# Ledger of designs, part 24: designed miniproteins, single chains, continued (2)

Each design is a single chain, and the fold is of that chain. pLDDT is the mean over its residues in the fold that is shown.

## One batch from the design tools (miniprotein)

Design m4808
Fold by ESMFold2-Fast:
Structure m4808 (fold): chain A 64 residues (1-64)
Amino acid sequence: SEGGRAGARAGAAGKGPSGTAAASGAWEIDLMNDPEEAGRYARKAMLAAGEGPGGRAAAESGFQ
């Protein structure tokens, strides 16, 4: 189980909505309605997460 958990953690590097909990629930529902919109929300979340440790631009801009 230890090895499995370590592998899952390494694989979770994708981040996205899971990293940005604020949008994770809302965009999931949009997946049923329009997957393209869900993709846009995921892209925004990925961008905010991709900003890195500081995320100054994202924090200042208030990435929605």
Scores: mean pLDDT 50

Design m4809
Fold by ESMFold2-Fast:
Structure m4809 (fold): chain A 78 residues (1-78)
Amino acid sequence: MIITKEDLEREAEELIKKYNGKLSKADAVVLAAFRLSEKGILTDEAIEYLREVLKKAGAPDELIDAIIESLKKYNEEK
């Protein structure tokens, strides 16, 4: 299954709603990405969206790269 940017946005929105605003947008997008990576492969657009959200939230480049690498590795190990 292919996971698009829109799939990430939708899952993140559902998580924010489920946790009654207790999750930041960055936290929700990261959690959504890991959950969706169990079902399919994130598109380049979805990965770039995740990177953009994390960068806007003030995450350092090394942490962003580590999160993306973990997502790709997690998907490959299944």
Scores: mean pLDDT 79

Design m4810
Fold by ESMFold2-Fast:
Structure m4810 (fold): chain A 80 residues (1-80)
Amino acid sequence: MSPELIVLNFLESLKEGDIEGAKKYLKELLSLPEEEFNSIFDFLVASVKQLPEEKRQTALELLEESDSERAKEMIEALKA
């Protein structure tokens, strides 16, 4: 699956309230090779910022649960 498609599936899961799907796709995103993760980082952050407040809050909670350095980078970018 392309990195961009994983981002879209993550966003769709958040929009639908599919928490298990969102967790699955977030885990896939955080496990991407460094070049692929870096290539989608700005797109991912911008796309999450476009979500309704409630869905953005859900994304932040899932990122905080991930205990990953990449998740921390995403949290900082989302709070900026």
Scores: mean pLDDT 85

Design m4811
Fold by ESMFold2-Fast:
Structure m4811 (fold): chain A 76 residues (1-76)
Amino acid sequence: SEIDKVLEEMERAVREARERGLSPELILDAEVALGMGYIAAGVGKVTKDDEFALKQLRKMLEDIRRVVEGERLEPA
């Protein structure tokens, strides 16, 4: 599914961040974004709102990409 593909991209980005030796704080931000992605996917499955879930997942993937570039994520 498209949700699974976005989750796989997020998981790859987090693995790449760890393999590159980014700071523990940046790795934590990336892991939190990935965790929020899993929550969004679960909500989409329960509510049958795949469009909402995909929008949230794509946003979380962009957040992970920003973290890989050295930007800290805000908690909102």
Scores: mean pLDDT 78

Design m4812
Fold by ESMFold2-Fast:
Structure m4812 (fold): chain A 66 residues (1-66)
Amino acid sequence: MADEEIRRLVEDGLVAHKPAIEAREKGKKEGNLEQGIEEAYQLVKEWATRMAEDGKAGARAIAAAL
């Protein structure tokens, strides 16, 4: 299922994709934690969706490269 695949890539991206982590931390610091999480997930979802189109091998390689 595409949604579950994106979710897995989002979780992997939150660990590997520094901008998404930064967005979440920014929201936490400003007292807008929910907003920061939304921004982080949007960034990772866009990235993960692009990676999913390249297949697992491409997604894994790019996640490692960042």
Scores: mean pLDDT 61

Design m4813
Fold by ESMFold2-Fast:
Structure m4813 (fold): chain A 120 residues (1-120)
Amino acid sequence: MELEEKGREIAEEAAKLIKEGKFDEAIDLVYRMAKELAEQGHIETAVKMLTYFVKLGGKEADELGSREVTSAVSAAALAGIGAIFDQNKDDFTKKMREKMKEIEKRKEEERRRKLLEELS
């Protein structure tokens, strides 16, 4: 509960920074907080924070009609996604290792079948 509220407050602060033209500060804040949440295992909270930030930033971009605001919101969102992805690299590596083990088992079974055919 407190984490979701903190995520919402961070999203609101980042959107405010964008509205004030402080694009680099907003991008840094979103990146840092997404990274911190992901490192702590709060990936769902990080995703919710980014989703809420994009909704707020999208509204400000529409109201201001600003390409620069839209670009800044997109850059901050991509930075946050990148931070979450980097922390989830171990899960991706685990899934790839499991797939490689399945491929190795299949190749070993094919080698055994071929050896049995050559010996028959």
Scores: mean pLDDT 74

Design m4814
Fold by ESMFold2-Fast:
Structure m4814 (fold): chain A 110 residues (1-110)
Amino acid sequence: SLSVTESGGGTVAAGGSRTLTGKLTGDFLRYPVFWFQQKPGQEPVLVGFINPATGYTSIAPEYQGRVTLSYDASNQTAYLHVSNAQPEDSGTYYYAVDGVFGAGIPLTVV
């Protein structure tokens, strides 16, 4: 069985950086880890995914150059790192594995 714990949100200055984390319990190597961003009044948009078994990452074009995805197998933690944060990076971020979604991590760029 899988469970998801999310952290790392809050407020970041424009041009700054922030790391969002999704900690997974259970066998996370079996499943790709997906990240989504939801802006107020809009549908969630795929940011990207990582395959923890291979380290392969795929990032949607809108987020390329500013967002990186990684995972740490020793900590069973997936990371979404935002660099050079822009106002469009504001929203609620969701960590998802095997159809299980977290409650969401709010991020505000000021």
Scores: mean pLDDT 79

Design m4815
Fold by ESMFold2-Fast:
Formats: sequence, structure tokens, C-alpha cells
Structure m4815 (fold): chain A 56 residues (1-56)
Amino acid sequence: KKTLSFTYSSAEEGIKAMEEVNKLAKEAVKRGVFPGEPVSGTVTEEGVISETWELF
């Protein structure tokens, strides 16, 4: 399975990162391959966001 991990420290960066993930997911579905679910996600008190997605 493919795993995608990213970390960002602002909401704007997070939105941009999620748009990229959604774009990749839509392309995968269009090609008959289904993206997996997020495996983990954390937000610290300082606002650092970490997400890990399992793709296939």
C-alpha cells in the first residue's frame, strides 16, 4: 500500500495540502483505483498539523 504523509503549521497550508490530496484521490478514482482512509492525524496545541493517508 502507498502512504502519503505531510505536516503543516498553518490552516492555509493545510487547506492547500488537502486540495492536493483530493486532486490525487479524484484522479485515482477516475482510473478505477480507490484511495484509502486517513491512517492518523494529529493537531498540537501550537497548531502543528500532521496527517498520514494510506492510499493503496
Scores: mean pLDDT 61

Design m4816
Fold by ESMFold2-Fast:
Structure m4816 (fold): chain A 66 residues (1-66)
Amino acid sequence: SPLDALPDEVAAAIAAVFETHGVDKVSIEQIARVAGISKGTLYSHFKSKEELAKAARERAQALYAR
């Protein structure tokens, strides 16, 4: 997964932002700030916010859903 390079805390924080605000209300700039990485780095790994939201949620579930 493109999120495998990010710490678990960062992946969970990204997932939490999408869960709290919804994909349509979250900007890539906001996610880049939360993750501590550049907007360009996010776009190099993900084609859309929807793809990023799905990947972050799947990783958070793998870490915290037992």
Scores: mean pLDDT 72

Design m4817
Fold by ESMFold2-Fast:
Structure m4817 (fold): chain A 93 residues (1-93)
Amino acid sequence: TILSEEEYLSALRESGTVVTADDNDVALLQNSPTMRAYFERILSRYQLPVDATLAELLPSLPVSDTGSTTITVFDLDIQLGIVALKEAVLKVT
């Protein structure tokens, strides 16, 4: 998995709040320093600005406009990380 079990547990401890299925991806990542650090690791790996806010970057990320025949690893890392966090939180809640 892209997110480690340690990272999931840290995110759950840091949130301290009840997370519901209605929470969006941006809100989930903003509420956890561990998940924010994970996102910053992805940005750093691809030489993107790590000091930009998640909400500012998500809509402008070049996910669909690359012109490539393949999805970038960056795109997959972000999507799989967000999905994995949502599943982990929902299973605990």
Scores: mean pLDDT 47

Design m4818
Fold by ESMFold2-Fast:
Structure m4818 (fold): chain A 80 residues (1-80)
Amino acid sequence: SKLTVKVTREGEFSPEQQKIADEVIKEVEEQAKKAAADPSIKGDVEVEIKLEPLPDGSLKVTIKVKVDGQEKTIERVFPV
């Protein structure tokens, strides 16, 4: 199966937001690689990660996953 991971960073990140962003990206990429290696998954695995720093210092993360023709969007806000 083909694995595609796209990362979009929007705006200016504080050092704390950057650290959380790097950890989130690493975790999502590791999970995506495991999914792509799963023999039950026959199609392509596509993951899009969007990271947005918020004015209150938190980090908004939007993860869009496409696997075997199914699309799921996950949205999380990480307090810093």
Scores: mean pLDDT 79

Design m4819
Fold by ESMFold2-Fast:
Formats: C-alpha cells, structure tokens, sequence
Structure m4819 (fold): chain A 74 residues (1-74)
C-alpha cells in the first residue's frame, strides 16, 4: 500500500503549502510541525517505493519530496 501512503503525504504537503501562503503565525507553526512529521517518514516511504517499483509510486515520492523542501523553507 505504498502508493496510497505516498499520495496521502503528497496531499498533506500540498495542503500545508497552500496554507503557508495565507496562514497566521500560529497556523504556520502547526503546519511546520505536521510537515516535519511527514518529512521524517519520507526515507521509509522511499525504501518502500523502491521495493514496489511502480512509476506511480516513484512520481508521488518525487512530488512529496519537492513539497517537503518547500515546507522546510517556512
């Protein structure tokens, strides 16, 4: 179920990115904490995606990683 987990991480990071643009300082702090949790899971998800070998899982991981870098900048 690697693809599902990757899509959930991608959706979470995309939502946090949208909120970052218009969020208050309190909302940004909450988003950063949630982003840190998601980012901490990316290495495990990467290994699972490599084991799955599907191009959908790899693409989802790449997008999640890209969004995670954006959120780290917040």
Amino acid sequence: DVARDLRLVEALLAGAEALRANASEEELAAMREMAATSVSKLPEIEKQAEEAGTEEAKKAYEEAKRLAEVLKAV
Scores: mean pLDDT 66

Design m4820
Fold by ESMFold2-Fast:
Formats: structure tokens, sequence, C-alpha cells
Structure m4820 (fold): chain A 73 residues (1-73)
């Protein structure tokens, strides 16, 4: 289900060093992008957040989340 997939992404982001609340918000954005029919953008979004978190780049994490929010408007 989309809920189980979102939980999997939340766990994956937490393991990459994303703070719990940010990982939860990002997983919810991922789910919303899938529901909006944007699976390629959803996958790209998660990958950008993971790469930024592993690099310790908090600004890049924020930018990726803002870009995802813009796609949902």
Amino acid sequence: SLEEEAKRIEEELRKAGVPDEVAKTAANLYRKLLEAGRPDEAREFVQRVKEAALAGDTDAVIEAMEAAYRLLR
C-alpha cells in the first residue's frame, strides 16, 4: 500500500541521518507525489533528500522538500 511504502521511505531517510520529523514530512510528500501521478518526481525527491542527508547538507534537504511542495500546488 502507499502507506507502507511511505513508512519504508521514512525508515530509509532516518537511516540516512534525516531527523525523525523531517523524515516523516518527506515520506508524506513522497506519498502525495505518488497520489498526484508523479512517480518519477517522487523517486527523484527521495534520492535528493537521501544524498543531501548523507553529505550533511541541510540546505539541500530543505531545497528538495520545497521543490516537492511546489509540485503539489
Scores: mean pLDDT 85

Design m4821
Fold by ESMFold2-Fast:
Structure m4821 (fold): chain A 80 residues (1-80)
Amino acid sequence: LLEEGLKAAEEAIRAVEAGDLDKAREHIKKAKELAKKAAKMGDKDSAIVIGEKVIDALRAMGEEEEAEELRREMLEMLGM
């Protein structure tokens, strides 16, 4: 989960850097789902690490509101 989530988030960041926003969105979606899955499994550390990378990718896209929304959602899921 952690390795797959980090890989997806890194692929999202690379897609943003290449200007391929559609590809970035697909990788963000996958990494976001893996972060939520980790949270549901009680793997808070993996959920936080993957979630932070997805937030970084969203900010790189200029999606500040979506990044803040995800940060808040992750904190709620993790009981933080």
Scores: mean pLDDT 80

Design m4822
Fold by ESMFold2-Fast:
Structure m4822 (fold): chain A 77 residues (1-77)
Amino acid sequence: MEEIDKKIQQIQQQENQVLQNKDYNINKLNSIIQQVEEAIKEYKKIYEETKDYKEGVRIISLESLKLLMENLKKKAE
């Protein structure tokens, strides 16, 4: 539990650094968005072959993360 609190603090500190460096944030968000988009394509292929609902849930989660990151990028620009 204390270990989780430390991880949350580290994430918040990283978020603050990202917010302070607008240009760095845009480039990092672009890289992450691309990686998530590639992951979505891979998991969609697996889902089409397996029809496993667990992969379907993973795809939905990744699509939600992509949308949030795209919105953050628009605000950072």
Scores: mean pLDDT 70

Design m4823
Fold by ESMFold2-Fast:
Structure m4823 (fold): chain A 85 residues (1-85)
Amino acid sequence: SRMDELLKEADELLEEADRLRRRILTSPLGGNPKIAKKLDELDKEVDKLLDAIDNNDVESLREYLERMKKKMEELEKLIKEYEKS
């Protein structure tokens, strides 16, 4: 179903976010103010996604998945810029 597809996507994104968080917190990346701020923003979006899952709201879940993806992309871009500068 649509809900099952979204839940699978959420599980995959949550795992990816956890990998990014661990990478940042176990490296000098965690000391960069822009990266730290973006990670905090991502953590807030993760909380919203988990709340939407608990409420079983398909529309809210879709919206928060898109927001989380955007924050992940922004965070990955900042990491790339930091490592290649």
Scores: mean pLDDT 84

Design m4824
Fold by ESMFold2-Fast:
Structure m4824 (fold): chain A 72 residues (1-72)
Amino acid sequence: SVDEGGEAFSKSGVGAPQELIDKLNEAISNGDVEGALAATKELLASGEHYTEEDLKAALEYVRARAEEAKAK
Protein backbone atom coordinates (compact mmCIF):
# COMPACT_ATOMS: atom_id res chain seq x y z
CA SER A 1 0.00 0.00 0.00
CA VAL A 2 1.12 3.53 -0.76
CA ASP A 3 1.76 5.87 2.17
CA GLU A 4 -0.11 8.93 0.88
CA GLY A 5 1.46 11.19 3.53
CA GLY A 6 4.99 10.14 2.61
CA GLU A 7 4.21 10.30 -1.11
CA ALA A 8 2.84 13.86 -0.81
CA PHE A 9 5.96 14.97 1.07
CA SER A 10 8.37 13.34 -1.42
CA LYS A 11 6.58 14.67 -4.53
CA SER A 12 5.74 18.24 -3.46
CA GLY A 13 7.85 18.82 -0.35
CA VAL A 14 4.58 19.64 1.46
CA GLY A 15 4.39 18.11 4.90
CA ALA A 16 6.23 15.14 6.32
CA PRO A 17 4.45 11.93 7.45
CA GLN A 18 2.75 12.82 10.74
CA GLU A 19 3.93 9.54 12.32
CA LEU A 20 7.58 10.57 11.82
CA ILE A 21 6.92 14.09 13.17
CA ASP A 22 5.21 12.61 16.25
CA LYS A 23 8.10 10.17 16.78
CA LEU A 24 10.63 13.01 16.58
CA ASN A 25 8.69 15.29 18.96
CA GLU A 26 8.17 12.50 21.53
CA ALA A 27 11.86 11.49 21.41
CA ILE A 28 13.01 15.11 21.86
CA SER A 29 10.57 15.77 24.74
CA ASN A 30 11.68 12.54 26.49
CA GLY A 31 15.40 13.27 26.02
CA ASP A 32 15.74 10.16 23.85
CA VAL A 33 18.74 11.22 21.77
CA GLU A 34 18.97 7.95 19.81
CA GLY A 35 15.22 7.94 19.02
CA ALA A 36 15.31 11.60 17.99
CA LEU A 37 18.25 11.00 15.62
CA ALA A 38 16.56 7.91 14.11
CA ALA A 39 13.30 9.82 13.55
CA THR A 40 15.22 12.74 11.98
CA LYS A 41 16.98 10.40 9.52
CA GLU A 42 13.63 8.86 8.54
CA LEU A 43 12.05 12.31 8.18
CA LEU A 44 14.84 13.61 5.93
CA ALA A 45 14.88 10.37 3.91
CA SER A 46 11.24 11.05 2.94
CA GLY A 47 12.47 14.17 1.05
CA GLU A 48 14.42 14.08 -2.23
CA HIS A 49 16.59 17.23 -2.07
CA TYR A 50 18.39 16.95 1.26
CA THR A 51 22.17 17.15 0.97
CA GLU A 52 24.65 15.35 3.24
CA GLU A 53 25.36 18.76 4.84
CA ASP A 54 21.63 19.34 5.52
CA LEU A 55 21.34 15.89 7.10
CA LYS A 56 24.39 16.47 9.32
CA ALA A 57 23.15 19.91 10.44
CA ALA A 58 19.67 18.54 11.24
CA LEU A 59 21.13 15.63 13.25
CA GLU A 60 23.39 17.97 15.26
CA TYR A 61 20.47 20.31 15.98
CA VAL A 62 18.10 17.50 17.06
CA ARG A 63 20.80 15.89 19.21
CA ALA A 64 21.41 19.19 21.05
CA ARG A 65 17.65 19.69 21.67
CA ALA A 66 17.18 16.13 22.97
CA GLU A 67 20.23 16.37 25.25
CA GLU A 68 18.95 19.69 26.66
CA ALA A 69 15.54 18.09 27.37
CA LYS A 70 17.28 15.14 29.07
CA ALA A 71 19.33 17.52 31.28
CA LYS A 72 16.23 19.35 32.53
Scores: mean pLDDT 63

Design m4825
Fold by ESMFold2-Fast:
Structure m4825 (fold): chain A 82 residues (1-82)
Amino acid sequence: MEAVVSIVVPEEDAEKAAEIARKIPGVKSVEVEKSEVEGYSIIKVTAEDLETAEKIKEELEKKLEENNIKIYSIGVGEKIKD
């Protein structure tokens, strides 16, 4: 089952965070959406499975911290097919 890493970052940093996410091995797609929290964006990173998504989460947290991008929240879940 595909999995999604969801990261909430400041809206001003969303594009940079998305570009960092696209460079991580195992990433299938990256989408940027407006968060329900004003001034924040949610970045959705799709992976092949939960194990890959957990590895992406760890690497992305590290890379965002190295780039001084504050993470408001981060989570991993299975991708629900509509």
Scores: mean pLDDT 81

Design m4826
Fold by ESMFold2-Fast:
Structure m4826 (fold): chain A 99 residues (1-99)
Amino acid sequence: SMAERVRELIRRLRELARRLEALAAKSSGRDKELLSGTAEDVRDLIREAERALRQGNYREAALTLLQAASIIYSTAKKVGDEELKREAERVAEEARELL
């Protein structure tokens, strides 16, 4: 179902937020600030997507999750994490399929 696809993307973004937090913990300076800030923003967007999901607004949820994936992609590119960048791109692709 559409709801199951949205829940799966939320689970994957929650895992990416945890990875951003773990990377921030072993980073310093600007990278630490960028990674921790991105993790916080992603968690806020996940909460917004969960609200939209509860309301049955799958389009709003998908757009919010696409935004979350896009900021992870941007941060991953800036810190040079190719795996995180690739995983964010995959989440963004799947979120677009829900639009």
Scores: mean pLDDT 92

Design m4827
Fold by ESMFold2-Fast:
Structure m4827 (fold): chain A 69 residues (1-69)
Amino acid sequence: MSKEELDAEVDLALATMLLSLAKRYPEKISQELIDKAIELAQNALKRSTRPDVRKAAEEIIKEAEELKK
């Protein structure tokens, strides 16, 4: 695995955890943490060539943006 693909997987995993926490504890999770999840997912999308990683990152971005509304 390349450094870029590894970094993308780590960023995607962190974004997934932050989004999951925001969904379960919206009163405790700040908008800044939701923004961080979007940033991490965007980084995964930029670095990864894997279709599964890219699709997961796009879904996380969409869900996080919906939580900000």
Scores: mean pLDDT 81

Design m4828
Fold by ESMFold2-Fast:
Structure m4828 (fold): chain A 85 residues (1-85)
Amino acid sequence: SSSEEQQQRDLLKNNVVLLVRYRLRAMGFSDKEVEEFVKEVDELLDQLSSKLSPSDFVNLLEKLILESEGNPFKLKELLKKKLKE
């Protein structure tokens, strides 16, 4: 994979983590609860990125974001499901 594809993957990962933080805070969760959840999502994203090419990871993650409908709990469950396959 090219360095550009790796940069695109890393940018999308970072943007998803930021979105999850903002959404959970908007839902009234404490900073501690938000960071614990973000850590779990980040670990799941890292595990998926190790199994896929950068482009396959980006395509899959974009699909999972759409399927989650902006719900961070749905996103986490979809990520877990993909790792069990």
Scores: mean pLDDT 86

Design m4829
Fold by ESMFold2-Fast:
Structure m4829 (fold): chain A 94 residues (1-94)
Amino acid sequence: MIRTVSIRTEEEFLAAARDLAREALESGQQVVRAELTDGSTMEVVIGRDEEGRLMAVATVTAKSGRVLARVRMEISPGGGVTRTYPPEWFEVEP
């Protein structure tokens, strides 16, 4: 079944990123992807930083492979986002 997510605002992006991070944690997957309505892909990667903190990084990538947006989130081992860092938006080259 094709899963499609719409992100039009920063709030929608953050909500989708949190939902996808939760799905990855519940399924035990290190990487989860969702297709966006414009054909871009959102990918969430779960890993540990050098301090051992459990991190989820959500990245939105265009069909061309160009990164459009990224957000970092700290997560608890039992699930749930404990801290969301400000999202990064990457400019389209003119």
Scores: mean pLDDT 72

Design m4830
Fold by ESMFold2-Fast:
Structure m4830 (fold): chain A 88 residues (1-88)
Amino acid sequence: MIDPKKLKEWLLGAADLVSKNPELEKRMIEEIKKLYGIEVDSLKSEYLKNLPPWIIATPLSILEARGELRFLSTDVDKPVEELLEILK
């Protein structure tokens, strides 16, 4: 069982890592809007910290399915940079 606090912190870190790639950030923001009708200006923690974790998790899974990123591990105790690879 994953600690919900660690999972939330990992998801926020993954979204922040995506925000460092402007094109990938734009695509993830578009997926959030398409799935949930929520418009966010950025994937930084200040914009996402009060949203449910699936608002981050589901768009990340869609980007992975499109080959835009890859999950390397499910160990949320590791830094996000060791768990998530951005392919472009």
Scores: mean pLDDT 73

Design m4831
Fold by ESMFold2-Fast:
Structure m4831 (fold): chain A 63 residues (1-63)
Amino acid sequence: TPLQKKTQETIAKLQQIAADYKQKGDASTDPRESARYYTLAGASLGVADILDSVTQQVLKKLA
């Protein structure tokens, strides 16, 4: 469905954002800044997971 395609595109973008934040965390020489970037990476992945779960539930209800 168009919803599935849009969700997959959005999840891919959020995963890319998370990867970018992880790379910045790994590159940082400040432990506090690294922790902040890792938190942002985790938050991006969490949003992706919620979006996927909600979309799966909606599709299950409509099937």
Scores: mean pLDDT 83

Design m4832
Fold by ESMFold2-Fast:
Structure m4832 (fold): chain A 95 residues (1-95)
Amino acid sequence: MEEERRKRLLERANQAIEEAKKSPLGIADAVGAAVENPEFARDILNKVGEAAKKLGLPGEVLREIRRIAFEMYGDLTPEEAGRKAAEKARELIEK
């Protein structure tokens, strides 16, 4: 049922947010979860922004993370867009 699918997506998003609180690389996974779950993206990104500030990420990195999350991913499925967004965010944080 659709309720089970929604619950699964929310569990993934919540897990990514918790990982973002513990590690800068967890922020990349949380960005992917936001792109994969557009109806919750704003709430996820707000929590990611708070976690990133606590972890001491520069404001420039935070601006690029938000850009990645709000980029239009064209013909990609939400799952594909989420993976691409997480990959871009991970590269940004690692470099």
Scores: mean pLDDT 73

Design m4833
Fold by ESMFold2-Fast:
Structure m4833 (fold): chain A 79 residues (1-79)
Amino acid sequence: MKFVGLAVLPLPAKVGDEVEIYEFTKDGWKKRRAVIEEITDDYALVRDKETGKRYRIKFLYRDPALDSSVLGAVFEEEE
């Protein structure tokens, strides 16, 4: 499992919603767009719209006072 970057998911989020991934690369920041395929309390599984790669967004921080978004760490799903 490879760490690739960060994402912020607006809440409420559901399957079919589009999210932006901020990928850390050697060439700097890159925005990726992905579609949510699965969402749980702890993570979302998303698919990149350009490459078809699957990413896992692990939820790192949810502010109960805000409830408008969750910060996640993005990992590349490799089998």
Scores: mean pLDDT 73

Design m4834
Fold by ESMFold2-Fast:
Structure m4834 (fold): chain A 85 residues (1-85)
Amino acid sequence: MEEEVLEALKKIKEGLELAKSEDEEKFKEGAEKVIEGISTLHKLFPSPELEELLEKAKKGLENKDKELVIEAAEKALELVKKVSL
């Protein structure tokens, strides 16, 4: 589980950086990484908050809404930081 959490966090961080790009392909790749990372975290630690963020990230990718993807990624990283204590 430790390695899976670290991999999920890495994907969310990389996805967040890519999602900030004005390049459509990089944005799409970033959004997919954020979705994958949040999905992995939700699978390991089922939470209504993570489910909501996963849905938000998916909607952001579908609607090309950069702000939704960034918000989902940042909130997911914040939630994991709080749970690690």
Scores: mean pLDDT 82

Design m4835
Fold by ESMFold2-Fast:
Order: C-alpha cells, then structure tokens, then sequence
Structure m4835 (fold): chain A 93 residues (1-93)
C-alpha cells in the first residue's frame, strides 16, 4: 500500500469515527468548532492505530490517554466527555 492509499483509508475511517464523536461533544455543550477540532484529533489517532493493526484494547487506551490530556486546556468535564464519545465511536466499529 502506498502513502496516498494509506492516507485515504485513514481519512475514511477517521471521518466515520468523527461522525460519532462530534454530535456527542455538541450534546455535552461543546461549541461545534472545538468539537470538530478535538474529534478530528481523536479520530485520526484511533484510525492510525487500527490501520497499524493495534488491538481494540490498545486503541481504547491510547484514545483515553489523549482525551485525558485535554483536561489541562479544556477542563476535566470536557476531557471526560471527549473520552466517552471517542470510546463509544471505537466500540461501534
């Protein structure tokens, strides 16, 4: 698989994950622009790990760690909402 094929597959998977994450963050009171930025980051991380053959447990652990890192900028309640939204999206795959 060449780089362009990899990037296309990663983007397709990330778009699917983002479609599950964004509405959940918006429901938690996150502004759309911030919800999209955060969802894109978490979705891209998850998609990259899935395409690299990571286990579901490894993907969930990485997404949890990344979401917890958001607490410093956005607060703990936001980080928890992002974690729950991203975990739910990964579980749907």
Amino acid sequence: MNLNEYLAKRQELADKLEAFIVPRLEAAGVPEAVAREVATRLATLAASLILSGASKEEVLAAVDEAARGLAERYGEAFAEAAREAAQAAVEEL
Scores: mean pLDDT 81

Design m4836
Fold by ESMFold2-Fast:
Structure m4836 (fold): chain A 81 residues (1-81)
Amino acid sequence: ELKELIRELEKELFGREPSDEELEEGVKLLEETSDEELEEIKERIEREREAALARARSEEERERVEKEREAQLKIIELKLK
């Protein structure tokens, strides 16, 4: 079900459905990553988001950063359930 949740999330946020092959590879890598490593990655993504927002030159750029980071964080949170 993680594969299906990721597909729906990417479709909602980016308007494009990734291929089944891409989803299978991504889910496998995500499942092979430990929960501890995912928590560390999540903290890093949050810090990088703050830095990227500080560097953003326009509202459009800020929205893109927020959308991208939100997608990454939600995917990690789905795995950490």
Scores: mean pLDDT 73

Design m4837
Fold by ESMFold2-Fast:
Structure m4837 (fold): chain A 79 residues (1-79)
Amino acid sequence: MTPEEKEKRVKEYQKKADELQREADYALRHGTVEQLRELAEKARKFAEEVKKDPYGKVAAGRFQLTAGAMEAAARALEA
């Protein structure tokens, strides 16, 4: 695989992470506890899927951070 192919693959994963982050930002402002928990689960599934790909490791970390933020927000709303 060429360096250009590696960079494109990394960018594809980052684009998916950026899309999920936009959904997360919306859910933090307007979402219910159930929607926040659903988005956290979606983010965790994406993280596990891309974690096994060497080029997806950074995106996996981003998905895990998004999941943690959504779970923290859901807990705060239930308190």
Scores: mean pLDDT 81

Design m4838
Fold by ESMFold2-Fast:
Structure m4838 (fold): chain A 59 residues (1-59)
Amino acid sequence: MFELSPEQRELYEVAREAYYNTVGGFRGSVKAHEAALRLARERGISLDDASRAYAQLFS
């Protein structure tokens, strides 16, 4: 398993919050991915790293 960097951890936390704020499920997954991508763009983090952080919700 991969240890998350501080940046990846922040992306994970934002994605997790968005997921639960939409009561989970498919819509929660979409909102979590969108939140991770928005933060990644704001921080200048790669979209690949954002996608990996999002995937941690389902690992």
Scores: mean pLDDT 67

Design m4839
Fold by ESMFold2-Fast:
Structure m4839 (fold): chain A 72 residues (1-72)
Amino acid sequence: VEEAIRRILEAIAAAGAALPAEAADEEVPALAEELSRRVAEALGVPEEEVLALGRANGKEAQELAEAIARRL
């Protein structure tokens, strides 16, 4: 589980590094969609699950990340 969570965090970091370091407020929603798509592709999970993770707060985000990690 911890190793799979680490892979999720690495995929997010790699996808983030490929995006512009600075974005205007108007661009943030489009960049969030692009980031979610790249993370979903890297992990082999549906985009809807990555988007759900992004909308969840602390405890719920942890539980969703663990559920995804258990499938990796």
Scores: mean pLDDT 64

Design m4840
Fold by ESMFold2-Fast:
Structure m4840 (fold): chain A 63 residues (1-63)
Amino acid sequence: DDLVRQAVEEVERASAYDPTLSVEEQVARGRRLMDEAVARLARELGISPATARERMRAVIAAS
């Protein structure tokens, strides 16, 4: 699905290395962005958050 691929790309771009953040802060930011993207996709596609997360992980694994 194009929406799932776009969401993964947006999270990856937004999670790009930031030298002002600690490793812990960068990990927390990435996790937060992923959770927000999963919630948005679940609403847009009318599916469960668990299903949306599985679809995003499948796209990441295929990359």
Scores: mean pLDDT 77

Design m4841
Fold by ESMFold2-Fast:
Structure m4841 (fold): chain A 95 residues (1-95)
Amino acid sequence: KEEIKKEAEEEAKRALEEVEAETERARQAIADPANSTAGVNEALVRGARVGKELRDKAEEYKKLDEEAGEILFKAAEEIGERINQTAAEFSKAAA
């Protein structure tokens, strides 16, 4: 029960760190003319996948513990926002 909440907190932390690394890669790809659009798209796709996996885990954790599920859901929402911001930066750079 408390272990489930700790697992959720650790999963959320790992997912957010992974997405932070992916958004940093995307920003570097946007700033570096040697990098292709594919590099940015790959980073955004990987980040979105992390968010989706976390949402799926949130639903499963919620069945076991409401608070654990909410921890993961909030992290997934934060991931979605970071991916959307990075995608907007890419769109602006491409314009």
Scores: mean pLDDT 80

Design m4842
Fold by ESMFold2-Fast:
Structure m4842 (fold): chain A 55 residues (1-55)
Amino acid sequence: MSYRERLTAFMRSLGYSEGDIAGWLALVDEIEAREGEAAAEALVDGMIAELRRDS
């Protein structure tokens, strides 16, 4: 499962709209383009972990 699939599934589970999810994926795509896939994956995994702690 890709990090994009993990982020999408997690955000859907929280009730985010498809438009909001698309916006977050666009930001992640910018990070991947600038910093590489590993940096984008680490950012996504960190965001998911932080949101789980704050929930």
Scores: mean pLDDT 79

